# Designed miniproteins, single chains, continued (3), part 91

Each design is a single chain, and the fold is of that chain. pLDDT is the mean over its residues in the fold that is shown.

## One batch from the design tools (miniprotein)

Design m11354
Fold by ESMFold2-Fast:
Structure m11354 (fold): chain A 76 residues (1-76)
Amino acid sequence: SSMIEPLVKALTDPDEKVRLEAAAQLGLLGDPRAIEPLAEIVRTGDRLQRLAAELALREIGGPAAERALREAVSAR
């Protein structure tokens, strides 16, 4: 919970490794505040970041994450 805000910011970091690690950590944390930021990366991110964000949303799970993932993928 204390790490959510820095991890969300790191999703748009100029370093690709930082972006990918942020998505992975948000998935493990499972905090629903990460759902919409991750869904935005599924829509707008590069290929690897999109795959990481999709995996993270699946790891968070639940109806809100599943819905956000479906809507973000269909917007591609």
Scores: mean pLDDT 83

Design m11355
Fold by ESMFold2-Fast:
Structure m11355 (fold): chain A 66 residues (1-66)
Amino acid sequence: SLLDEKLERANELFTQLLASLPEADRQKLEKQYQSIMNLLEKHKADEERTLRLLDSLIETLELQLG
């Protein structure tokens, strides 16, 4: 599904960004990512809202990677 594809993309980008950062920044990013994933899980019944949140996350991660 589109939702599964966007979740996979977000995970790929997160993993790439995590690998590029020093340990202290890595811990901060992991906490931020878990907070976002918890928010997505809370709203998963609203697919449109979840897709918008994922699109925003993907855009942010892509911007951080350059």
Scores: mean pLDDT 81

Design m11356
Fold by ESMFold2-Fast:
Structure m11356 (fold): chain A 66 residues (1-66)
Amino acid sequence: NLVEEFSQLKAQAEEAIKRGDYETAIELLDQLIEAVRKLGEYAGDPESAQKLIEELERKKRELEEK
């Protein structure tokens, strides 16, 4: 279930950020981006998915600066 995978990855990424584990958070954000891409394809809304992916990519860049 892609929706369940998305929810789990999001929670894990947020937890990694809270504990300062930016390397793990970046890896989880990459997985989350892939899950969003798949969800957008299956939901027939790739434009909304792309906007969310851009936001996640910005967050990933912020963490890489740490």
Scores: mean pLDDT 80

Design m11357
Fold by ESMFold2-Fast:
Structure m11357 (fold): chain A 72 residues (1-72)
Amino acid sequence: EELKERVKKAGEELRPKLIEYAQKMGVDVEKVEKAFDEALKKAIEEGLTPEQARLLMVEAVYKLIKEYKKKK
């Protein structure tokens, strides 16, 4: 229970930073939020640590940015 709360807190602290970064890279905020929420949900369901969850969320958003960059 406490682990899930720590993971959620780490995610919510990281969320605005990743949204800002993705917006500067030209990605829609809605797509970033959806990718972030899916990654956070998966991290909680898999019982990941806050550190592992942060890496998963960063990877999900970076993957989205990379896919967007392929379009120009």
Scores: mean pLDDT 79

Design m11359
Fold by ESMFold2-Fast:
Structure m11359 (fold): chain A 80 residues (1-80)
Amino acid sequence: MIDTKLDVEQTVTVRLKSEADVEKLKKLQGPGVVIRIKDVATGEEFYIELLENPIIDGLEVTLKIRAPKAIPDGTEIEIV
């Protein structure tokens, strides 16, 4: 059960911390998939919902998601 509401719909381009995070994301692709992520700069962990399949270009990923907050473009994240 998700304790935090995923009420912010957004399209954001993020950087994944490592190639291992890219492989995790590839396995979790699909609309309606909920993923736990960590903001590398702040150490904050939260859930996001994928609304569309991610566009992956190396470590750079464009996501259409619902999140509990607005995520700035260029944010570095890891998949928990």
Scores: mean pLDDT 80

Design m11360
Fold by ESMFold2-Fast:
Structure m11360 (fold): chain A 80 residues (1-80)
Amino acid sequence: SRRDELLALLEDPLVQELFEAARAGDLEKVKELSEKVKEKYGISPLEFADEEGRTPLHLAAAEGHREVVDWLVANEFTPA
């Protein structure tokens, strides 16, 4: 499934860095890594979910990083 395919991408250091930047509240790093992820995989950074179903948005929200949450929400692509 697409979820299993996205889980496999968590092995990529680029994707791991994106999750870590979101958890740490590093807005500039989240922006940089989100662009690189979109360029490399052609998918939204918001489509990545870890083994527990947590996205970078979930991690930023859990840690209270409002600026990261606001940026990720503004760049959210919901499939129609």
Scores: mean pLDDT 73

Design m11361
Fold by ESMFold2-Fast:
Structure m11361 (fold): chain A 63 residues (1-63)
Amino acid sequence: EVVEVGAVVKAEESVEKAKEEALKKARELAKKLGVSKILKEEIEVVEIDGEKYVHVRITGELK
């Protein structure tokens, strides 16, 4: 079974810091859901109403 998990973090201080935080959150969620193999990690920076957000998506296989 394949699942997708994600995390979104607002880039209040820096995009780099938001990337690190979003990756950490997405990886933690994947681990909690029992993802045994990571197939894909995607990182996207999105701007909404002048505010920057980092969106991380992890696609993985469940055990």
Scores: mean pLDDT 81

Design m11362
Fold by ESMFold2-Fast:
Structure m11362 (fold): chain A 58 residues (1-58)
Amino acid sequence: AAVTATVLYDFSSGDPDVLSVSKGDTVTVLAVDADGWVTATSLSTGATGKVPANLLDL
């Protein structure tokens, strides 16, 4: 089962490996790294990328 999380802060870096998200977005968490990065898919855009775990309500 996929874990979902709410985005707490706006984040946009322009890097293709990094997910751009807006506060209040919902993402599906695919993987959580020990270094504090999360691989997630945005439910609003369908894009997959990495975000800092502290931006998500995990």
Scores: mean pLDDT 78

Design m11363
Fold by ESMFold2-Fast:
Structure m11363 (fold): chain A 71 residues (1-71)
Amino acid sequence: MSEEELEEFARRAAEAMKNLSGVEALKEIQRLIEEKKVEESDFERIAELIAKYSGLSKESALTALKVAKEL
């Protein structure tokens, strides 16, 4: 993915984490992963960007991405 696409994904994921309950946030993140065809190799960079936009730790963001993928 391009850096611009990674930033768009991270911003949308951060909004889901702020505005939705835990399970609903994970479902939205899973939908975004499928929509944007995000690979696991991009997860670390996306987690860094989610941390930037959400105030969450990179580790928390990375865990959420991994859990959402396995739903």
Scores: mean pLDDT 80

Design m11364
Fold by ESMFold2-Fast:
Structure m11364 (fold): chain A 87 residues (1-87)
Amino acid sequence: MEERLLEAARKAQEAIEKGDWEGVLKYAEEAARAAEELAKATGDPEALAALANALFAQAQAYKKLGDEEKAEEYLKKAEEAAAKARA
């Protein structure tokens, strides 16, 4: 699971650097799913932080693609995951 998370997160970051917002959505979704599974299995704050980062990347991508509604939804989810990671 952690290898899948790290690889998806790396690809999402590369997509951000290239301005490939469709790619960001794809890879950040993969990273969020892997991080969520890891967080549910372990309760690890690092997994929750990874989930928050992936959700922030999805929010940014939706905003860049003009989907303000989904950008706000994913930003809220990212903030909730980040709060849990800090607890």
Scores: mean pLDDT 83

Design m11365
Fold by ESMFold2-Fast:
Structure m11365 (fold): chain A 60 residues (1-60)
Amino acid sequence: DDLAKAEELEAEARRLAEEGRYEEALRLFGQAVDHYNAAGDGRRALAVLEEAGRLHAERL
């Protein structure tokens, strides 16, 4: 299920970001976006992109 995969990837990306593993977190956020788009959930895909963009700007 693309939606379930996207949610798992988003949660793992947030855990990696909390651990300071920002480059790995950004990779998993990107994968979550792809799965949200595949599930037809463009709103959540956009929200994850915005979260990833803020992380990149603030931490990298």
Scores: mean pLDDT 86

Design m11366
Fold by ESMFold2-Fast:
Structure m11366 (fold): chain A 79 residues (1-79)
Amino acid sequence: DYLEKGKKYFTEKRYEEAVKYYQEALKEDPNNAKAYTLLGMALFELGRYDEAKQYFQKALELDPNNKAAKVMLAEVEAK
């Protein structure tokens, strides 16, 4: 499971690897709002704020009640 591999790398603070595995998860399921949120979080940790913002917005497009994506979108817009 690419999503679980991405989470493992994220927990280890290996954010570039986390991004890679979250992108693979999204190739398998392009409508996975959680995977977009996790990808945005990894990009945020890498300082890639413009990309992170796009993915948080995509997560909210798919799941408007996603609290994690709402919080993270506010954080990235403050950068």
Scores: mean pLDDT 88

Design m11367
Fold by ESMFold2-Fast:
Structure m11367 (fold): chain A 88 residues (1-88)
Amino acid sequence: SEAELLANELALKVAEQLKGKEFVSTEEAIELTREAGRELGRRLGAPDVPDIAEQKARELLKGRERVSTSSAQTAILLALIEGARAAE
């Protein structure tokens, strides 16, 4: 879908911000998810997208203080896709 393609594009932008980092704190990953989710929601006209994406990211990263950059990138992508699907 167009919404999922946009989620993937925004996740790639976040991945570029994390380039060169070995680990990402859970709170930093959640904050990046919120920021990308706000932009996704703005472009889709769906104001609930950032809250949905944040909730999904918190579920995926629950119980962890920090994760590898690859794990953070995967969690952010999956969270943004969840937000995109809710907007369709």
Scores: mean pLDDT 89

Design m11368
Fold by ESMFold2-Fast:
Structure m11368 (fold): chain A 67 residues (1-67)
Amino acid sequence: SSLREEILRLIGEILRIIGEIEDIRRRLKTAKGEERERLEKELEELEKRRKELLERMKKLSEELDKS
């Protein structure tokens, strides 16, 4: 179904974002100055995106379960 395809796509996006977040967190351990500030902003954007995708996935999963 189209719902299952959308959920699989969202899972793929979430996994990629998790990988990017972990990479940034590793880099933040040694980053200083302007690089640290840039990485902190990128981390905030990725965490917001992850939250949005997880919420969307939850709603689609609930719709699939009711079908």
Scores: mean pLDDT 85

Design m11369
Fold by ESMFold2-Fast:
Structure m11369 (fold): chain A 67 residues (1-67)
Amino acid sequence: NIEEKIKKYEEEIKKDPNNAQAWLDLGKAYFEAGKYEEAVKWYLKALRLDPNNQEAKKLLGEAVRKL
């Protein structure tokens, strides 16, 4: 259930807004939902917190190609 994944990661972010992995996982959940603009937004947030995250860079490129 994508809604449950989104809720879980939103709760993780609420506890620690600097958790780059939680922002990345939130972006992945939005990508699975076909919400590519939101996925890009959250991948960019993850990259702002962790600029050298290669997974986030790859996933951002994939989401941008869907736009």
Scores: mean pLDDT 86

Design m11370
Fold by ESMFold2-Fast:
Structure m11370 (fold): chain A 70 residues (1-70)
Amino acid sequence: MEEETRRRIYEAAYKAMKEQGLSDEESKEIAREATELALRYARDHGLTPEEAVEVARKIAKALAQAKKIK
């Protein structure tokens, strides 16, 4: 279950970063970081896989905005 959830979260975060116009390398870096943060948050708060995916998207978007600096 956790491995499948990790994959789903990573894919969602990666796709969101690519849609925001980030490079492949930047998208992978942010998606990896967002995935680990979202999994930790989901574990601590008992979130469903679907909720964890949404948390990861929000974390990834915040990380991307910090890096983009317009």
Scores: mean pLDDT 78

Design m11371
Fold by ESMFold2-Fast:
Structure m11371 (fold): chain A 77 residues (1-77)
Amino acid sequence: AAAVAAHRAAAVDHLRKLTEMVDPENADKWAEKAATASPEDIRLAAGGAYFRGTEEMKPHYDAAVAHADAMAALLAA
């Protein structure tokens, strides 16, 4: 519920910032997909975007994955 929604919003925000660094023309589409995606799909999208990423991208990758993992844990409980 509210906790899952908060983690989703944070994951989407960080994924958007990450994708703006690697695929700016499609950042809006990545964010749109993440708004309804499973936690696993958000995690995979973040991993794909961060693949061969820079140290500047790492905080957004780590945050997106952490929030996606928190959503998965809450949904599994």
Scores: mean pLDDT 79

Design m11372
Fold by ESMFold2-Fast:
Structure m11372 (fold): chain A 79 residues (1-79)
Amino acid sequence: SEELLEAEVLAALADMYESIGDNLAKQGKYDEAIEVYEKAYELYEQAARLVSGIDPELAQRFRKAAEETKKKMENLKKK
């Protein structure tokens, strides 16, 4: 379906942004890491919404990825 393909693309982009954020955080670039984590979070959330009525298990996996990304952001903001 179009929704599944779109969600897969969004999740792949989110994975890329999360990896970039992880790399920036390792470099001590916390503000930049937060910005790209926010992008990853939004993309995972959008992917989950697209498939929530089609594949609830896939939607739950995307929501879990979003929450893990959010925790990474919150940990950096407490610094």
Scores: mean pLDDT 89

Design m11373
Fold by ESMFold2-Fast:
Parts: C-alpha cells; structure tokens; sequence
Structure m11373 (fold): chain A 91 residues (1-91)
C-alpha cells in the first residue's frame, strides 16, 4: 500500500541517520498495514542488528526470506540469508 511504502521510506531515512530505534518503529507500523512487505522485514533485521539485538534481527531476516522465496525474489532471499548467517556467526 502507499501508506506502508511511505512508512518504509521514512524508516530507511531514519536508519541512514543512525536513528535505529525510530526506524524500527516506522518498519513495525508499515508491517501492521502490510505484514507481507519483505523489504520492511529485511530493513527491520538490519536495524535490530545495528543495535546488537541479534536474536530479533535473525527473526526479522527469517520472515524476509520466507516472503522473498514465496515471491520468487531469489536474489533478495539470498541477500537476507547472508545477513542472517552473518548475525548467527556473532552468537
């Protein structure tokens, strides 16, 4: 949806500014509107990882992988898997 995409874009801007907790709030709001928004799950994982919240990052990446695989976005699924593997290596 337009609203979910707008919230995702706002979250990405906050993430680039290092405002990770605020980015997470925007991504969560986007996911309340559109739960199957794989990019929001992926970016949520990036923000959790940046905060050292590694278990939450893994859960978010797993959701992104599931959605990307369902949509046959193989490259995005592989990118999310690589991020998940990197976080697991830190546990």
Amino acid sequence: TEEASKLLAEGIKLFKEGRYEEAIEKYKKALEIQPELGEAWFNLGLAYAALGRLEEAIAAYQKAIEIYEKLEFTGKAEEAQAKLDAVQAQL
Scores: mean pLDDT 91

Design m11374
Fold by ESMFold2-Fast:
Structure m11374 (fold): chain A 60 residues (1-60)
Amino acid sequence: SVKEKAEEIAEKVVELLKEGKVKEAQELAQKELSKWSDEEQDYAQKIIVEKLEENKIDPS
């Protein structure tokens, strides 16, 4: 499901950001999200932001 995939992407993004790999995190998110419809991208972005907030990472 989109939710499960978005959570997987969010976890990877969080891991990369914790390692200071901001560029790699942005590239991964953009690459994965670009494969989905606009509606799925909006939903996935919300899940990713929620995951970042849960891990106390500023989504900027």
Scores: mean pLDDT 78

Design m11375
Fold by ESMFold2-Fast:
Structure m11375 (fold): chain A 67 residues (1-67)
Amino acid sequence: SEAELLAQLRAEIAALEAILAELAPEVQRALAAHLRGLAEQAEKAGLTEIAALLREAAARVEALLAE
Protein backbone atom coordinates (compact mmCIF):
# COMPACT_ATOMS: atom_id res chain seq x y z
CA SER A 1 0.00 0.00 0.00
CA GLU A 2 1.02 3.65 -0.28
CA ALA A 3 1.08 3.88 3.52
CA GLU A 4 3.53 0.97 3.72
CA LEU A 5 5.68 2.48 0.98
CA LEU A 6 5.65 5.85 2.77
CA ALA A 7 6.78 4.16 5.99
CA GLN A 8 9.63 2.44 4.14
CA LEU A 9 10.65 5.69 2.41
CA ARG A 10 10.64 7.57 5.72
CA ALA A 11 12.88 4.88 7.25
CA GLU A 12 15.31 5.04 4.30
CA ILE A 13 15.44 8.85 4.43
CA ALA A 14 16.06 8.77 8.19
CA ALA A 15 18.88 6.25 7.71
CA LEU A 16 20.57 8.55 5.19
CA GLU A 17 20.11 11.78 7.20
CA ALA A 18 23.15 11.06 9.38
CA ILE A 19 25.46 11.42 6.37
CA LEU A 20 23.62 14.18 4.46
CA ALA A 21 25.22 17.02 6.44
CA GLU A 22 28.67 15.53 5.78
CA LEU A 23 28.28 15.74 1.99
CA ALA A 24 29.90 18.55 0.01
CA PRO A 25 27.45 21.38 -0.83
CA GLU A 26 27.47 20.57 -4.56
CA VAL A 27 26.49 16.96 -3.79
CA GLN A 28 23.74 18.15 -1.43
CA ARG A 29 22.39 20.45 -4.19
CA ALA A 30 22.39 17.57 -6.69
CA LEU A 31 20.57 15.34 -4.20
CA ALA A 32 17.92 17.99 -3.50
CA ALA A 33 17.34 18.47 -7.24
CA HIS A 34 17.05 14.70 -7.74
CA LEU A 35 14.52 14.40 -4.90
CA ARG A 36 12.40 17.22 -6.37
CA GLY A 37 12.45 15.46 -9.73
CA LEU A 38 11.27 12.24 -8.09
CA ALA A 39 8.51 14.20 -6.32
CA GLU A 40 7.27 15.56 -9.66
CA GLN A 41 7.17 12.04 -11.12
CA ALA A 42 5.36 10.71 -8.04
CA GLU A 43 2.77 13.50 -8.25
CA LYS A 44 2.18 12.79 -11.97
CA ALA A 45 1.59 9.15 -10.99
CA GLY A 46 -1.04 10.22 -8.44
CA LEU A 47 1.16 9.41 -5.42
CA THR A 48 0.44 12.67 -3.60
CA GLU A 49 1.66 11.61 -0.15
CA ILE A 50 4.91 10.20 -1.57
CA ALA A 51 5.43 13.38 -3.60
CA ALA A 52 4.94 15.46 -0.43
CA LEU A 53 7.44 13.29 1.46
CA LEU A 54 10.03 13.66 -1.31
CA ARG A 55 9.57 17.46 -1.39
CA GLU A 56 9.95 17.51 2.40
CA ALA A 57 13.19 15.53 2.07
CA ALA A 58 14.48 17.91 -0.63
CA ALA A 59 13.68 20.94 1.54
CA ARG A 60 15.52 19.34 4.44
CA VAL A 61 18.63 18.79 2.31
CA GLU A 62 18.37 22.40 1.06
CA ALA A 63 18.21 23.61 4.67
CA LEU A 64 21.67 22.10 5.22
CA LEU A 65 23.06 24.38 2.46
CA ALA A 66 21.84 27.74 3.76
CA GLU A 67 20.06 29.22 6.72
Scores: mean pLDDT 77

Design m11376
Fold by ESMFold2-Fast:
Structure m11376 (fold): chain A 104 residues (1-104)
Amino acid sequence: SVTQSPKEIEAKEGETVTINVSTDAPSVESVSWFKQKEGKEKELLIKNTSKLAPGVDSRISGSGSGTNFSLTIKNVKKEDEATYYFKVKTADGWYESEGTKLKV
């Protein structure tokens, strides 16, 4: 299973937001983070735990290892208002979190 916390965050512009994930998956092969704005497609933010996707703002970073992972957004802007999803590949397949809704 994948547990992402918190389920909702309300932040002020300029704050730093951290979203955490814990997984009980037997072997984590790769992790990715996605952003979805209302009425838009999911956008890849981070791949391979910590690598920014092309065109993604450097205020966003990913970290973690083993069973614990985090997404950090620094200097939060109104445009960061979205739902953020974690996706992990394990030996058993792909798993996606239920997401975190960020309100700014």
Scores: mean pLDDT 82

Design m11377
Fold by ESMFold2-Fast:
Structure m11377 (fold): chain A 87 residues (1-87)
Amino acid sequence: VEELLRGALQSAEAALEAVKKGNLEKAAVYAEGALRALERMEELGFRTPEVEEAKEKLEEALEAIKKGDLEKAAEKLEEAIEALRKA
């Protein structure tokens, strides 16, 4: 579980870095990776309010990335990272 949480955090941070560099293609790949890690944690029975919040924020970030909204994508990724750090 800790490995999945660490992986999700690292992927979310990489996604934010990609957004800041304007690389939406890489940002989408990393954000999807983080989301998949959190989905696997939930499947394994690890569900906390922080994990649920991070998943929601990652889904919102991915939608913003798909729309090319760099500002909103960065905002939602930062919110997801904060939630993951509290988990």
Scores: mean pLDDT 83

Design m11378
Fold by ESMFold2-Fast:
Structure m11378 (fold): chain A 65 residues (1-65)
Amino acid sequence: MASKYAAAMISAIGLELEGLIESFKVENGDIHVTVARESPEVRATIELLEEAAKLEGKKLTVTYA
């Protein structure tokens, strides 16, 4: 859907507030996510971000702290 990217971004911010994601950044159209702790919710959100980034022509980079 047209708001898929926005929904993915909101999900990532929610996980950052829960302490499961350490940082979430967008730099020159590339999305950078640092995961504090792996969980099924984090995995699902990363998959959603990857799919949304692909639709928007952006690159997703995932790092584990």
Scores: mean pLDDT 75

Design m11380
Fold by ESMFold2-Fast:
Structure m11380 (fold): chain A 75 residues (1-75)
Amino acid sequence: GLEEQAQQAIDALKRAAETYVKLEKENPEQGKKARATLDALLAAVERGFSAHPDLLARVKEEVEKTLKEAEEKAK
């Protein structure tokens, strides 16, 4: 159902976020492309879950947590 779709969105966005942080450090040109992919996926999720603010908030929190953890490991 909807909860499973939210979890799939979280999983996809977390992978995109981790890929972005890794590539940003190793290859800035590829990092820029990975960031564009992350931003596009997040925009699609925001549109898809606009009627479900609690699920959207959970998705955003998981993505921000993943970005912070990946950035800390990259420093």
Scores: mean pLDDT 84

Design m11381
Fold by ESMFold2-Fast:
Structure m11381 (fold): chain A 56 residues (1-56)
Amino acid sequence: MEEELRKVIEEARAAGARGALTAAEMGLRDYRETGDEQTGKRAVEGARRLMEEEGA
């Protein structure tokens, strides 16, 4: 999960997708703090959708 979040953060940053970047960064922080797999998974999915909408 953490590796997936890091990859999404880098992709969002490269794409200039601000919303996706914020979602992924928040998700990584929450995952590191709690180990909540569902929070991390939702952040990855949300960030990818936002990246498609904002960056595409």
Scores: mean pLDDT 77

Design m11382
Fold by ESMFold2-Fast:
Structure m11382 (fold): chain A 99 residues (1-99)
Amino acid sequence: MKVRIEVRARSTYGADSRLPAGTVGERRGKPLEMSEEEAEAYVADLEAFVRRMGGTVERKEHPDGTVEYRFRTAPTRWIRDGEVASVETLEVEVRLEKL
């Protein structure tokens, strides 16, 4: 079966030499149509990544059959030249709608 997938990502940055502390970047993907199997594989890969990063996953099913996932990584330190260059928390929202 086909599903419509929509992905929204939000990054919160800590202090670094290029970005002000607390800078928030938001990215919204164009909605895509794919097979249910491809969408499930994408969600499974993202969940595995977030779990390895010490993050959390929330799943919500709506009465219309739409499924929403919320992924959140633990704060991740990026090191450059032996110093902390940035600290980033990534939140990804995935919406799956059956067609």
Scores: mean pLDDT 72

Design m11383
Fold by ESMFold2-Fast:
Structure m11383 (fold): chain A 99 residues (1-99)
Amino acid sequence: SNLEKGIEYLKKREFDKAIQYFEEAIKEDPNNAEAWAALGYVYALQGKFDEAEKYFNKAIELDPDNIDFYQTKAFAYRLIGEIDKANEVLKKAKKVIKR
């Protein structure tokens, strides 16, 4: 799948190709929350944190019970030193576990 190809390029640190395949996965299925989260992660690794936040928020909107999306968003906030924002995201993730 386009999502799997994107993940392979991400592992190789070929971020532009990873983005291309994740965008193709989203075009194929706009409700593919994992593709939105993966796109957010690539943008975070490139230092594009405003874009990363938008994509993580879309992934969480589509699948609010997926704890991995909250953990990855919190990781991105820690990467830029936004510790309070990271902790707020993890607090939301704890509420998901209790459902």
Scores: mean pLDDT 85

Design m11384
Fold by ESMFold2-Fast:
Structure m11384 (fold): chain A 74 residues (1-74)
Amino acid sequence: MVTQEEIDVGMVQIQLGVALLLASKGKHEEAIELMTEAVERYKDNPAALEAIREAAEKMPPEVKEAVLKALEEA
């Protein structure tokens, strides 16, 4: 009923929530690491990459730039 790709998007959303919390607490390096790991893990899933891109747009500039660079390489 649920596809593996949909499950992967759900997992990405959990990781993105944690990354957003880390960024909001000033832990920008940890947020970047978590989000770039998600890009590498889900690089073959366009829906997951789009969720990561949307989350990056809500991040501080340094986190956003690093994540968008990782997405361009995917």
Scores: mean pLDDT 80

Design m11385
Fold by ESMFold2-Fast:
Structure m11385 (fold): chain A 100 residues (1-100)
Amino acid sequence: TVTQSPASATVGQDVTITGTATDALQLNWYMQKPGEPKKLLAYGKNLRMAPGVDSRFSVSGSGNSGTLTLSNLKEEDKAVYYNQALTKDGVVWGSGTTIS
């Protein structure tokens, strides 16, 4: 199971999204814009940003818990953000955080 919060945030705000898994080997963060595939934002047993991701975005965490922080949310950041847990039994997705 992956618990993700908050459910939503708004352009013009800062948001810290937290993902917590029961038994994660690794956590990753993804963004999905309408009509596009999911894009990797952060990955690894010790969470680190993927290349080319905006410097307003940062991550922290390891093992079962991770946070994605988005500063000064812009129109271009409108998307659903997902925490993903890689477990010994497969992949589990968080419920998503919608930026509108």
Scores: mean pLDDT 83

Design m11386
Fold by ESMFold2-Fast:
Structure m11386 (fold): chain A 68 residues (1-68)
Amino acid sequence: LEEKVREMAEKLREEGMEEEAERILEAVKRKNYEEAARLLGIAGIELDEQGKYELAKELYELAGLLLE
């Protein structure tokens, strides 16, 4: 899970979402998976609004995995 979050954070940085990536990694480092999932969901909505549906879907799927 942590490796998948790191890979997703890298993708978010490439999309210019460096602050969001940093916050997600910090939440996971603190074992706050609910906050990490919330932040992934917010980033996914932002990407969805930009038309990046495939990446947004990956974020939503990862958020679900972190919650259960």
Scores: mean pLDDT 83

Design m11387
Fold by ESMFold2-Fast:
Structure m11387 (fold): chain A 62 residues (1-62)
Amino acid sequence: GRPPLSSLSPIQKKRLEIDKRVEKKKKELLENADKMSVAQLAAELADIVDDYLKEMKKIEEE
């Protein structure tokens, strides 16, 4: 089972929020994938990955 939010450290909470944002963006992208070109889909996925890596790097350096 997942631990309750109140038992998580600030760093663990930040990682969880990043994971939630990434999952939400992927879900929205997949729901709109039929309305996008392959190039647009690839660009949006690359942006999501870049944002994720930046946020994770920021946590690692703080």
Scores: mean pLDDT 76

Design m11388
Fold by ESMFold2-Fast:
Structure m11388 (fold): chain A 86 residues (1-86)
Amino acid sequence: SKPPPLSEELQKRADELINYYREEARKLAKKYLTPEQQKDFEALIDEIDADPSLSPEDKIVLYGELAGRAWEGYREATRLLQEARK
């Protein structure tokens, strides 16, 4: 028997972490951000989800920042996204 491809296990784990941090980020935004900031926050989530140039690892880092520090996390995630696109 051959072990499963490492890339498939890593992809599954990455998808689980992306979903976890994205949902934690949304909970944090609803708790601490203004309605206008929540709109900007959700727009950034949609932009990250829709970007085919971002690796799963990139998305984990970006959503981890959003999940950690509310509006400070939004500013850092926006900066990191711009750097990833250079």
Scores: mean pLDDT 80

Design m11389
Fold by ESMFold2-Fast:
Structure m11389 (fold): chain A 83 residues (1-83)
Amino acid sequence: MDFLERMARPITPEQRAALEKARAELRKVGDEASKLGDTKTVISIVAYELLAVGYELEGRVDEAIQTLQDGIEEAKKRVEEIK
């Protein structure tokens, strides 16, 4: 089963910490966007999170981390443009 085989790949403690940190930062940006009523940025954040989960399920953890970072940068830029 390709899905279970990919999920069984161990990730490093550093990769786990990076994922947790990126998700925490993305959540903070999402809270800011929500306070501003910026539903488009909130939807964008959800899309990046789903894409990152897809990469994780494929065992592509470095791409998952990069996707979350890209999502953070885009969301921060959009929030700044609204201010």
Scores: mean pLDDT 78

Design m11390
Fold by ESMFold2-Fast:
Structure m11390 (fold): chain A 80 residues (1-80)
Amino acid sequence: MEELKKELEEVLKFVREALEKIDASTDPQQQLDIAGEAFDKVLSLPDPEVRQAVLQAVAEATSPKDALERIRKLLEEKLK
C-alpha cells in the first residue's frame, strides 16, 4: 500500500514536469509527444479507477494540456 502511494507520487511528479515542458514548448507536435509520454506513464498504474478517469479526461479535454491538468487533479485527490 505504501508502494502504491510512492508510485502515485512519482507519476504525479512526471505529469507536473510534463505540464512545465508543454508550457515551455511552442511546437504543437512536441506538446502532443510530451502529453503522450505522460498518458503512458499514468496508464501504467495498476489502478482501474485511475485508468477509467484518465480515459474520461482525455475524451472530455479540449487540448493535451487540459487533459494533463485533469489527470493531475485526479492524482492529487488520490494522494489525500
Scores: mean pLDDT 78

